Designed miniproteins, single chains. Designs and how they scored, part 16

Each design is a single chain, and the fold is of that chain. pLDDT is the mean over its residues in the fold that is shown.

## One batch from the design tools (miniprotein)

Design m527
Fold by ESMFold2-Fast:
Structure m527 (fold): chain A 84 residues (1-84)
Amino acid sequence: MKLKEEIEKLRKEADSLEKQAQDYEKGFQNARDELERAKKEHPEDKERIEKLQQEVFDLGQKIDELRSEAARARVKAKELEKKL
């Protein structure tokens, strides 16, 4: 009984992490769009462009980390299923 509950918890955790990654992907796309606008409208504002480039990079890393955590939770759930 407890093992099935742990598997369900891990699956819900993985789903939650994937949803968070999808929410960050929206922010990532918005940041990319803002970066492209900044390059077109104010190419002389190097500080703003650099900050937007850093934001895009940081968001990308956050998405990758969340997906990595989700994948680990799914692997652990599958390993626990093999013990049933």
Scores: mean pLDDT 85

Design m528
Fold by ESMFold2-Fast:
Structure m528 (fold): chain A 78 residues (1-78)
Amino acid sequence: VSNQELIDVTQNMIDYSLDKSKSLPKDEQEKVRERVHKIKEMLEKADPNNMRELIEVEAEAGVLVIHVTVLVRAHQRS
């Protein structure tokens, strides 16, 4: 896996989370946007040549994807 592939996967996870959050109430959408902003700042501050830092940012984006997916399903069932 290249460092660029880790960056691209992270960006795709961010985009997916934002798209999925559109089915949530406006207050929850705002919280997702704030978390996306923080993950983007982590990615901008990460050294693009440091694979460990890129993996850590990708992991945070992955946690957001799981959180949004669970939250969307909870709101649809409730």
Scores: mean pLDDT 82

Design m529
Fold by ESMFold2-Fast:
Structure m529 (fold): chain A 83 residues (1-83)
Amino acid sequence: SDDEEIQAVLREVEEIKKEVEEGKMEEKTAMQLAKGIVVSTLRRLGYDEEAKEVEEILEKGLKEGKPLEALEEVIKKLKELLE
């Protein structure tokens, strides 16, 4: 189901955020992985507007040096889709 795929992606992004916080993953790598996983999944499920918003959040976070804030915004977006 869409909800199961979104929940799986949510858990993946939460783990990516944790690895960045623990210094186990480079910020640029984390943003690229989160973008690839989230945007491709949302587009496949027909959430084109949300996929574009996620891409913009992650690109802005990397440019402004706020990767953890960007990942948290993506987590919030995914949780909203599960309401």
Scores: mean pLDDT 87

Design m530
Fold by ESMFold2-Fast:
Structure m530 (fold): chain A 68 residues (1-68)
Amino acid sequence: MKVYEAKDEEGLQKALEKGGNKVVKAVVKTTAGEKTFEAKSAQELIDKILEYLNENNAKITGGKVTVE
């Protein structure tokens, strides 16, 4: 497993792109707090992150992406 750390929203997006189809876990820091997301696919993970941001009116401030 490999972990990519991000200091901001742009960094998190780049980490997700580097992990590609193997991204199944992310710890996302937001203005509403830190949240851990797990999914069976990278697309499902992204969808869960976007849903959380929309529901909480939150913005990404950083995070970590785990790749298998």
Scores: mean pLDDT 78

Design m531
Fold by ESMFold2-Fast:
Structure m531 (fold): chain A 95 residues (1-95)
Amino acid sequence: SSIQQGQQYHTIGSQYFIQKDYDSAIQYYSISSQLSSSDPIQQGRSLYNRGRAYEQQGDNDSAIQDYQQSLRLFQPDPSYQDQVDDIQQRIQQLQ
């Protein structure tokens, strides 16, 4: 399924992130977010991690955009309030 493929690409992106290959991480998180359009939580996770990869590259503008999109995807679900709070603080620190 596209959701299962989205989760697989997210995992691959995270492996590249750990290796500090942020270009590859961004590519795989981008594919994951597109495949996860019907799963707002998974899409939010992929965009959040892509934002972190942009931040590691010093691309704070792209990081903020991804964090803002991730924030909007998590906000409707109260079980993700801690993630929402963390993302809001991170955006504030990058501005």
Scores: mean pLDDT 90

Design m532
Fold by ESMFold2-Fast:
Structure m532 (fold): chain A 100 residues (1-100)
Amino acid sequence: KEVELLKKGAELFKKAAELARQAYESTPAEAEKLREEAIELVKKAKEIGSQAKRAGSTVESVADTIIKLLEKGTREDIERAYQGAKAMAEALEALAEKLE
């Protein structure tokens, strides 16, 4: 169901954003583990969210960008990944509300 896919995608992007924010605020060693966990959540968000007819292609392209930023792992890249994941979560939540 469209709304369920959007809500699940939003939940996963929101969790990934929280981990990316923690990575941004952490030591380099802690940030590496948090980035890896965030990448796994974004990959899951891509798998689920890309199935949504209203947002699938956007979810796919945004998720791929966030994964690349987290893999590069500079502080600037982590911040951009955090902002992207947060924005995507908010957009998917808003779209789900509009469709209900």
Scores: mean pLDDT 85

Design m533
Fold by ESMFold2-Fast:
Structure m533 (fold): chain A 71 residues (1-71)
Amino acid sequence: AMRLGLLINASDKEALELLPEAVAALESRGYEVVVKAVDSSSREQVAKAVEELSKVADVVLVSPEMAEKLA
């Protein structure tokens, strides 16, 4: 099964509340999900989390805000 890495903003309460439902939906479709929460305002924390997720996941999904910090 494809492993998906999800990077979320630790301060985004709405995302944290919806996370279990999103993970369950992906797992029901045969994906393995690995989640990491970071301070999205820290480029260093975002970059490190993406690197760590990339070692254990086939694809890393990040918010547009976090993606801009990696460019």
Scores: mean pLDDT 79

Design m534
Fold by ESMFold2-Fast:
Structure m534 (fold): chain A 94 residues (1-94)
Amino acid sequence: KVLTVTAQPGMKVYVRGKPAGTTAQVEVEGGLIVERYEGLKLVEKKRLYEGTVTLTAKKPGDVFVVRESETGEIVAIVVASKAGDVVTFTLTPA
């Protein structure tokens, strides 16, 4: 499967621990868990097996973490620059 991360300008995107552009793609084995954090507190959690999850930052510095469902391995991290920043995660078949 392929995860596509689409972030707004000013957001910081990391894929497998490396900086990436605001649109990035990465191969993944299966389903994903998408989480939103506010100052290390998990405030929102969604499962993504196929299709799209769109999340909105509530505060500057909100962190979005994408994990593989089976392993818990972090695939992507996105950091918001301002409240109202939108990030979209799309999971498609490879």
Scores: mean pLDDT 85

Design m535
Fold by ESMFold2-Fast:
Structure m535 (fold): chain A 84 residues (1-84)
Amino acid sequence: MLSQEELRELIKEAIKNGEEVWPAATSEALAEMLEILGKKELAKKLRENPDDEKIVEEAIEAIGEETGQDVEKIKEKWKESLAR
């Protein structure tokens, strides 16, 4: 079982390397990451609207800006996951 700190590092490394499970992550995983980053209001909004594409996109952008991750690659992989 991963701690929130281990999950954060795993997501950060997976996104940075562009080749791992994180693009298939649920809205809940994004919400937990937002809480770790102190974006509690956006995390709550995402949990209440997990299938809202605009809110998911806002969440990905917030995570990318706070962690220095490539937001555009995450968005592309998320859209690919939704289309499958």
Scores: mean pLDDT 63

Design m536
Fold by ESMFold2-Fast:
Structure m536 (fold): chain A 64 residues (1-64)
Amino acid sequence: ASVEITSPVAGGAGGAAAAYDEGKALGVEVLGHRVLDETRALVETASEEGARAIEERLRELGVA
């Protein structure tokens, strides 16, 4: 599963880095990422539930 993260504050690369950190904290396996532009990154996870958990967490932190 994949999720697109938009992070105007941290940037695409920063948003991806935060996804790895928060994914680890949540017990969600992050398989990879791709920086799409200055503010956006695509993050791949082992499950759609995990992708949604990361997206929600980054939104709560104000990163995305």
Scores: mean pLDDT 80

Design m537
Fold by ESMFold2-Fast:
Parts: sequence; structure tokens; C-alpha cells
Structure m537 (fold): chain A 85 residues (1-85)
Amino acid sequence: MPKVGSPATVTSKDGRTATGRVVKSDENKITIEVLGGELPKVGEDVRVGFIDENGNLVTYEGKVVKADEKTIEIEIKKQLAEAPL
């Protein structure tokens, strides 16, 4: 799971990207504070790239389940890739 405070990148299916940091991490959900880029809409399928607690770059496929003024909540569906930095 991502470490709280880790950088995160959210990429929409159509190629839009948002960058931010992980502010909360649960087993199936991550909450990201958005610092820049194009916000995905609720219900969109996205890919999330972040650094886990072991320092590995991890990419997950998920769906945006909540979007706020500054935060998005993504439900994780599956892990796509993991690579050491």
C-alpha cells in the first residue's frame, strides 16, 4: 500500500493526468490530495502510480469513487506493475 505523504500520479483513460500526494491509504482505497493537473471525474477508470513503503514504484488500476475540491478517492481494483526505484 502507498505510504502517506508519498507522491502520486493519476492518469485517466483518455490521457489526462493529475499529480498529488497520498493523504490516506486503506486496503482497497487511496485518497490523494491533488496539487496540479487535470482532475478525473467520479466513475472514471484511472491508473495510479505511487511509491510504496518499501520504496518501490507501484501502479494500480482503479476507479474514482469520490472527488472533492482538493481530494480524490480511488477504489483499487488490481495491481498492474511494481518496480524498484
Scores: mean pLDDT 76

Design m538
Fold by ESMFold2-Fast:
Structure m538 (fold): chain A 55 residues (1-55)
Amino acid sequence: GKASDGGNAGVIFALAEGIEATYKGSEAGYNAARIDGKSPLESGEVGAKASKEVS
């Protein structure tokens, strides 16, 4: 079965790293906008754009 192949471990690891990078990008963008004095709404939009750029 697919669960018993070592090759699948590499794919799962790469997927997990991609998700983590996207999440960190979004958080960094939000925090940067908040430090710059943006509203929570505007900071959320900046974070969403940063996430899309990383993805």
Scores: mean pLDDT 65

Design m539
Fold by ESMFold2-Fast:
Structure m539 (fold): chain A 95 residues (1-95)
Amino acid sequence: SSEEVIREMFAIATRHHVETDEEAREWARWLVEAHRAGVPLEEIRAEVEARIRELDEQMKTASREEAIDLALLQFALQAALLVVERDPELAAEIV
């Protein structure tokens, strides 16, 4: 379920680098706050997709360890967006 996916992603993030964990949590908070403020889902998605594209470009020149951290952040962003789109009430409770 989406709930299990987001919980697993945050659990994984919590066990890794503080900087990527912090960015993932900040994005999760922003997604919930933007949705609550009435920002259209297409605008929220566009912002997340722009960050995902930036992370994908960074991974092309990153070290193996850095690429893993960036990939985990990318997965966390995708999971958070999915939860906000499918169940915004649950997203609000997680963040």
Scores: mean pLDDT 70

Design m540
Fold by ESMFold2-Fast:
Structure m540 (fold): chain A 89 residues (1-89)
Amino acid sequence: SIRERAQRLGAELVAAMEAAESVEEILEQVKRLVEALKEMAYELALEETGDEEKAKEFAEKVKKDLEKELEEKAEEIRKEAERYIEERR
């Protein structure tokens, strides 16, 4: 189910962030999360509409909306990533 995939992704993300040695590695995990959310949005839309084209359009919109939020918060995200790495040292 989508919920089980979300829980698994969350656990994998936590493990990957715990293993991250740099800000760049944390930012890469953020990009991976965006792609995973896009795939989940596609599956959800496909289940609700039964239309692959509409599901793809919805998934692409979700990705673009998330990428825009990340761009607008890019400095804040970078500072939080730096703080996370520093707190682990």
Scores: mean pLDDT 76

Design m541
Fold by ESMFold2-Fast:
Structure m541 (fold): chain A 69 residues (1-69)
Amino acid sequence: SMAEKNLLLGQEMIDLIEKEGKSAKEVVKELLEKHSKEETQAIVAKAAAMRRDEEKRKEGQELLEKKKA
């Protein structure tokens, strides 16, 4: 679903910021190369929501692990 894709992309954005030390501005620039402005705004909003909600972070991490498996 689109909601599940946004959770995955939101978690990937969080990982780029927290694990790789990229700024939010740099990650937004990378997203705009692959996504529309509207899609990028949805991903950014989802990442921000996930950073405030530990349970949604867990959901995003579980989806990333399923993608690897």
Scores: mean pLDDT 77

Design m542
Fold by ESMFold2-Fast:
Structure m542 (fold): chain A 78 residues (1-78)
Amino acid sequence: SNRNGVIDLLRSALDALRRGDYDSAAVLARKAAETARTIPEVGEEVAKHARRAAEAAEKGDGETAEKHLRRALETAEK
């Protein structure tokens, strides 16, 4: 399922963020946002939070990035 692909990307982004790899976190979160946008049942809220996480990671704001990745994961896993 493409939904499982989005979940895997979000988990990978969160893992990258936690090890201090903000560049990888941003790239993975953007991929999650783009993929989620193609899935109508999950897409809009997950894409929005994943994109905000990517933007926060690009700015070095790990706390904001983690909050948005967690919100995206909670929504995608429902």
Scores: mean pLDDT 85

Design m543
Fold by ESMFold2-Fast:
Structure m543 (fold): chain A 70 residues (1-70)
Amino acid sequence: MLEEVKKEYKKALQAIENGDIKAAVEHVKKMNELLREALDRREPLEVQQEIANISHDAAKAVLAAVLAKA
């Protein structure tokens, strides 16, 4: 679970570097789906918090990239 979230985070950052904001947004959506899955599976609270923090950081990076491109 957490390793998959970290992979999606790296892919989101790579998409931002490549100027592919649409791909970056899709990777952030996948991270949010993984967070919901972790909640549904009742993963330990610390795992849920780490996934939420990584997803939040990814969303902030996408927002910054969108604002820079505008």
Scores: mean pLDDT 79

Design m544
Fold by ESMFold2-Fast:
Structure m544 (fold): chain A 87 residues (1-87)
Amino acid sequence: SAKAAKHRQALLEQVASILSTILGLNEKEYQKLLEEVKGMSLDEIRQRLETATQEALEKNKDNEKTRRAIEILYQNGLEYLRQIEAG
């Protein structure tokens, strides 16, 4: 339905926003990522989220506050992906 399609798009935009925050992207890079995630499978998005999170945690290994924020963003991203999968 049109409502389900809009809801799915809103959730995908939330995941893209989380990914862009974890990756430290600028506006241009964020817009490119947003278009890319629309064409990706949920498993591909999950893999990108996992890879981005691992890289961000490695870069911030000595900053507990930043690492905790990244972990929270990762968990929120996974929850949005579960909501998309559930319909």
Scores: mean pLDDT 87

Design m545
Fold by ESMFold2-Fast:
Structure m545 (fold): chain A 61 residues (1-61)
Amino acid sequence: APSLEQQILALKTLEELGYDPHTVDPDRLSTGQLEIIARKLGVSKSQAKRIIRAAQEALNG
């Protein structure tokens, strides 16, 4: 499972990029936006998507 630190950082990065972290579909992010998030987290784009989904699951219950 992704760390809590990675999950919080992913949600903050989405918010900084102008997305609603609760509702944004990570599969609908542009390649460029996803790459920014992946670089910030220090992971691959596929891992960044998984971290975002895990963070959204934790956030939304």
Scores: mean pLDDT 83

Design m546
Fold by ESMFold2-Fast:
Structure m546 (fold): chain A 77 residues (1-77)
Amino acid sequence: LSEEERRRLEAEVLASLGRMYAQIGLKLAEKGDVEEAREMAERVEEIARELEELGAHELAEEVREEARRVREAIEEA
């Protein structure tokens, strides 16, 4: 794999992981596990920052939006 191909694959894997953590966070918020949901939101936000550093701006925005949804669910819980 070239450096460019490796970074692209890394970005795709990170984005997938971010979406999974967001899904877990939403379910935790629905159950009232607010503290654990907050931890998931923080992980998703961290992944979005890593995606920005990799130049995957579109994926970073998608993952950031997912984190925002988790944060909103926490506020409503």
Scores: mean pLDDT 85

Design m547
Fold by ESMFold2-Fast:
Structure m547 (fold): chain A 76 residues (1-76)
Amino acid sequence: MEKVEEEIAQEAIELAVEIISKHDPELAEEIRKLAEEDLQKAEDYLIEHATEEQMREILEALASRAAEFQARLEAA
């Protein structure tokens, strides 16, 4: 994986963990632990266990940063 792609994926998971920690700190900790091993496993666990409300907040936050992520990927 290109370094920029890996950095963006890690930042996205960190953002998701921050949002979830406000609602479910135990779920946030599990996702954080998984992210240290495998970002894809962390994402899969997030999708499976996060509530609809948590996912909505995460998607809204990611959407607000989509232009930034796209610009970084295009620059790589």
Scores: mean pLDDT 78

Design m548
Fold by ESMFold2-Fast:
Structure m548 (fold): chain A 71 residues (1-71)
Amino acid sequence: GDDAELVRFLSEHFGASFTPEARRVLLELYRRLGRDLARLRRVAEKAVQIAKEKGRDYVEAEDVREAIEEV
């Protein structure tokens, strides 16, 4: 659906690849937040930072879950 395409677009925009599992967690979050794009962006940006701190240039589902708790 359109939500999945939006999450894919956002993941590509941050200059880091999100795994399919990470994109799925972002999509579930986006739906649960009532499609709050601003908060989705903050969570995605935080997840990218967490991944970089772990020495990765790609984002895993666990990074997204950690970002949700911090944002």
Scores: mean pLDDT 77

Design m549
Fold by ESMFold2-Fast:
Structure m549 (fold): chain A 107 residues (1-107)
Amino acid sequence: SAAELLSEAVTAALQGDVERGIELARKAMKELGLTDEQIEAAVRFVRLIGEARKAGHGDAVSAGVRYAMEAIEAVKNAKTKEEAGKQVYELLKRGVDEMERAIAAAA
């Protein structure tokens, strides 16, 4: 399922395998019917989790994990694929913005 793929993507990024995380995130977003532009937002999200973990930016990692868990729950609770895709895209975009702000504040 897209929820399982997204969970595996975040786990891979947290373990330092950012390339695997990106591949799994692309597959999850494609299953939800997202556009190439929306898929790139998910790629950026997973990449930022990996970068934040490697750099020791704890606040950014916490934000990334929180938004990822919310996105996974949105997929599980959505009544339609379209609803799941819209909610996931919005959550991942907000996650990127919050992680980038946390990283900038730590620099």
Scores: mean pLDDT 87

Design m550
Fold by ESMFold2-Fast:
Order: structure tokens, then C-alpha cells, then sequence
Structure m550 (fold): chain A 69 residues (1-69)
């Protein structure tokens, strides 16, 4: 399903950038969120799915930042 693919893509992208600077991680997060917004606009995912995926992205970014401290 589209939501599952988007979540897997987001996780891979963040994992690839786990050693990046905080600013770079936020840039990656914003790119992923913009993609999710486009998918909602195109009715490929629901607003609820957007909220679930965006929360997981935010948690992952926060965890990476803490690990790099």
C-alpha cells in the first residue's frame, strides 16, 4: 500500500542521513513531509495516514539527533 511504501522510503532516507548535521536532517524531514502533503492532495493517502507517517518521521529525526549528541 502507498502509506507503507512512503514509511519505508522515509525510514531509509533518514537512515542514510543519520550522520548528517541537524540542519541537513531537518531539510530531509521537510522534503519527506512535502512529498506526504502531495500524496494527500492527490488522494493517494488519507490525512490520518499523513499524521501517522509524519509523527514517525519526527520521532526518528529526534532519535537521530539525540544519538549524535
Amino acid sequence: MEAEKLLEEADKKLEENKNASTDELFAVMNELLDKLREKVYKHEITADQFNEISERIFKKVTEIIKENE
Scores: mean pLDDT 80

Design m551
Fold by ESMFold2-Fast:
Structure m551 (fold): chain A 62 residues (1-62)
Amino acid sequence: SELKAEGKALLDEGLQAYYSGDVETAREKFAQAAELFRKSYEANPDDFGSYTMASYAELLAE
């Protein structure tokens, strides 16, 4: 889905920021990714991948 693809892109941006030492930007990107994965899961509740990614991104965002 578009939401899941956008979420993955934001998760990747967050990881790149984190490895670059920009923890603030990383947290913001992880929070945005979590929101998109959550919306993806709400649209398709059987999508455990989106649910798992939302939970993972939320943990990374603190």
Scores: mean pLDDT 81

Design m552
Fold by ESMFold2-Fast:
Structure m552 (fold): chain A 96 residues (1-96)
Amino acid sequence: SLSELARIILAQIKRLEEEDPSAREVAIEELERISDPKATPEEMAEAARRAGLDSVALMIESAVKYGSKEEVEELVAFIREEAKQVLEALKEEEEK
């Protein structure tokens, strides 16, 4: 049910949680910010960095620096959807 990127993000959060149990709670808060349709690309990149998702932040930052407006809009829409999938998976695990 998860996309390839969503699985990668979830795996990164699981690794961070092994070193710091609070990493999951931080990831949930920051993924909610990333999945907000009103969030700017810059706000999404900052939220990704706070969650320890540096690869996601770099992806957004690179698109903003080198991409067209259309490429940025497509990428942030994609990342927003991926963040929603990861957020849903994390919330389902908390209910168990």
Scores: mean pLDDT 84

Design m553
Fold by ESMFold2-Fast:
Structure m553 (fold): chain A 65 residues (1-65)
Amino acid sequence: MSLGEIYRALDTDGDGVITKEELERVLKELGSTVDIDKLFEEVDVDGDGVIDKGEFTKLLKKLGL
């Protein structure tokens, strides 16, 4: 349920990259209170402010979602 909702929201983008703002909106829609900056710091080691949907999916799996 939650993973499917996230995946569908990401798939709407269509360019294969997720910005911090997009991720924040998705987490807010799910009612999550997770710190978006913390999540990005964990996966965005390059500091470019974007991740692809595959990286985002791996992040969610690490969180047990």
Scores: mean pLDDT 64

Design m554
Fold by ESMFold2-Fast:
Structure m554 (fold): chain A 102 residues (1-102)
Amino acid sequence: MADEVGEWAREAAAKYMPPELADGVGELVRRIAEELEKSTDPEEAYENAVRLLGILAGLTMTPEEVARLQAEIEANREKFLAMTPEEIVEWARKRIAELKAR
């Protein structure tokens, strides 16, 4: 997941910014995805998933759509914290696949 999502984020960013900055976005996304996959508690997994999806949404969605997604995730924070880290990782994978298919 991490290498795949990082490369996709780099390609998406390259449409809007210089290659050097796009490479930086790809590396940042790859590192956050690695931390998400290694998360051992729900709060850590939730924080990493929110950061990852926020960046990817910013590359693929309008600012208004990004704001709605962030508000929905924040409104459901307690629900996510009741999930296992593995369930949060699987939710994030599904959401990333949906963004990639747009």
Scores: mean pLDDT 80

Design m555
Fold by ESMFold2-Fast:
Structure m555 (fold): chain A 107 residues (1-107)
Amino acid sequence: SLADLLRGIGLLLRLMGEIIDLERDPDNVEAAEAIVETLEEILALARALRDSDPELARWLLEQAIKLADRAIDILSTADPSNAAMQAQLARVQALRAELRALLAELE
């Protein structure tokens, strides 16, 4: 639906803003946590759309995976001794794997 498309676009724009915040301050744990939460919301939306709008679900997953890859690149530059940032890196990597698994089910 148009409402689902607009929600998906809104979540992707929110995720992009959170990644920009993380790029500006790579030690920003709150930005990393926000990225995780937004990726979880995108995954939930794509999962809800898988049967009713698989085209929109695929598009959302493809965009989210690209943004998750960018977030992982930034988080991977964090100090290895920063346990909070390492935890968020692991969470984004796990979510990226779930996004890819769902995308494979839609192929």
Scores: mean pLDDT 90

Design m556
Fold by ESMFold2-Fast:
Structure m556 (fold): chain A 87 residues (1-87)
Amino acid sequence: SMEETLKEIVKLLKEEKYEEAAELFVELLKKVTDMTEFHLKMAKLLKSNFSPEELKEIIEKLESSKDEKVKLLGQFLRFIYEVYGND
């Protein structure tokens, strides 16, 4: 399910397994039919698992990666952080 995959992505981010997290993220994106629901579910999980400071540090690490999928994940998390950070 989307929920289970999002939880696994968060777990991998906590373990600093960024390439594995990015692979799951890209595969999940191909299956998303409701982007608003996807954004809100991701925002909720990030909020419950990371402080704003921890999340910002992770985003910066992901965005600085040489791996295109890891960069894409970082850009997505930055979008969620900036748009949904208070939701």
Scores: mean pLDDT 86

Design m557
Fold by ESMFold2-Fast:
Structure m557 (fold): chain A 78 residues (1-78)
Amino acid sequence: SAFREDVYRRMKRLIERQLAEARKNPEIFEQIRQQLLQRIGQLPADVAKRAQEYLDRLVEELERERRKEEERRRLEEL
């Protein structure tokens, strides 16, 4: 459905924008994640599943980047 695809694209953009804010301010990361989960829960089930998978993927990428940055900082202090 064209409507479901439009809803998914809008949700993807919201996820990307909100996670970009979380990247700048790690202290609000969990708050942003919970707000995104609440919004995803309001979507049709098929769209919600796709949005949840996309959020999970971007969260994993962000956490991986944070771990690499922390490791680099630790190595630079040695």
Scores: mean pLDDT 83

Design m558
Fold by ESMFold2-Fast:
Structure m558 (fold): chain A 69 residues (1-69)
Amino acid sequence: GPAERERLREEALELAEKLGVLAVIKGDEKSLQYAQEVVKELKERELSKEELERIIRELKKRYDALMAQ
């Protein structure tokens, strides 16, 4: 429902911001650009639950990969 989508949107935004901060610390321009693109998409579009869950999975994957560098 709408409340669940808002919760997922907030989680995606928090994860994108965390990825952006980590990307600055690590000097990874590609990860920073991806984080900024996700923040823009979340702000400009109404995303479905399925789209939000996909974004959250991708953000977590990218964060873990960058942490492992």
Scores: mean pLDDT 88

Design m559
Fold by ESMFold2-Fast:
Structure m559 (fold): chain A 60 residues (1-60)
Amino acid sequence: SDEERERNRLRVLLEASGGVEAIGYYVLGVTGTEEERQRYLQLAEEALERARREAEEAVS
């Protein structure tokens, strides 16, 4: 499913990027209420993207 694919993608990126902040927000999103879920998952994705860009710049 698309949801399962997205979850797997986030897990792989979190492992690769070392995004501790993104991990925290992701956990809050998946364990939170329906209202909180959207907010925290968005924050997790923003933190993940930031960490990924920082990691990319560090190796390039």
Scores: mean pLDDT 69

Design m560
Fold by ESMFold2-Fast:
Structure m560 (fold): chain A 83 residues (1-83)
Amino acid sequence: SAKEKIIEEIKKLYEEVLADMEASTDLRLAQAYAQSFLSYVAEKVPELREEALKKAEEFQSLSKEELIEAMKEFLEKVIEKIK
């Protein structure tokens, strides 16, 4: 149940962040949304903290479309790690 709750919370935040990013025309704001997701994962999944911090640095150079794809890929990895 603890694992299921963490997965549910992460998926919910991901959906909210993704919707905000897709609606935004501001790259900096999209980057800020992606950063908030990575920070949340780093807090909830300590095993992925270093990877989340590295992704945060990489995300600063990505376009909006690349950010959305990178976030999807990272979410899949997070879910696999928790399961």
Scores: mean pLDDT 82

Design m561
Fold by ESMFold2-Fast:
Structure m561 (fold): chain A 76 residues (1-76)
Amino acid sequence: SNEELLEALEKALETAKKKKEENKDNPKMVALLEELIETYEELIKAVKEGKSLEELEQIVQQYEPRILALGAQVQA
């Protein structure tokens, strides 16, 4: 349901914000977490605006390459 999706996204956003604060001395991790935070905020906004599943998937597809690239930098 949209309510369950919103709850999951809001929980993910809060977790990412907490992890960013815990990792503030790691600039690569901060960059990854900032991108995740922006992705979750855009998805939450889109769900609240009544956007379709296809529009939500498009948002994920737009952010995914950046998240993967930043994740690789954290592992290097």
Scores: mean pLDDT 86

Design m562
Fold by ESMFold2-Fast:
Structure m562 (fold): chain A 63 residues (1-63)
Amino acid sequence: MEEEKQKKEQQLFQAVVDTLQTVDGLPPERAQRAAQALLQAKKLMTEEGLSPEEVGRIIAAQL
């Protein structure tokens, strides 16, 4: 169960990093940081039940 969850998170992380680099032209380190923030936002929304506004505020504080 954990292995499948980790695999899906890795695939999503890589897809977001690739998209940020190719679409937004972000350097790899910046794309990775932004991808981590987006994945954390998804986790906070799905596991903690936070609103998009609250998640956006939390992520903005990390960037």
Scores: mean pLDDT 71

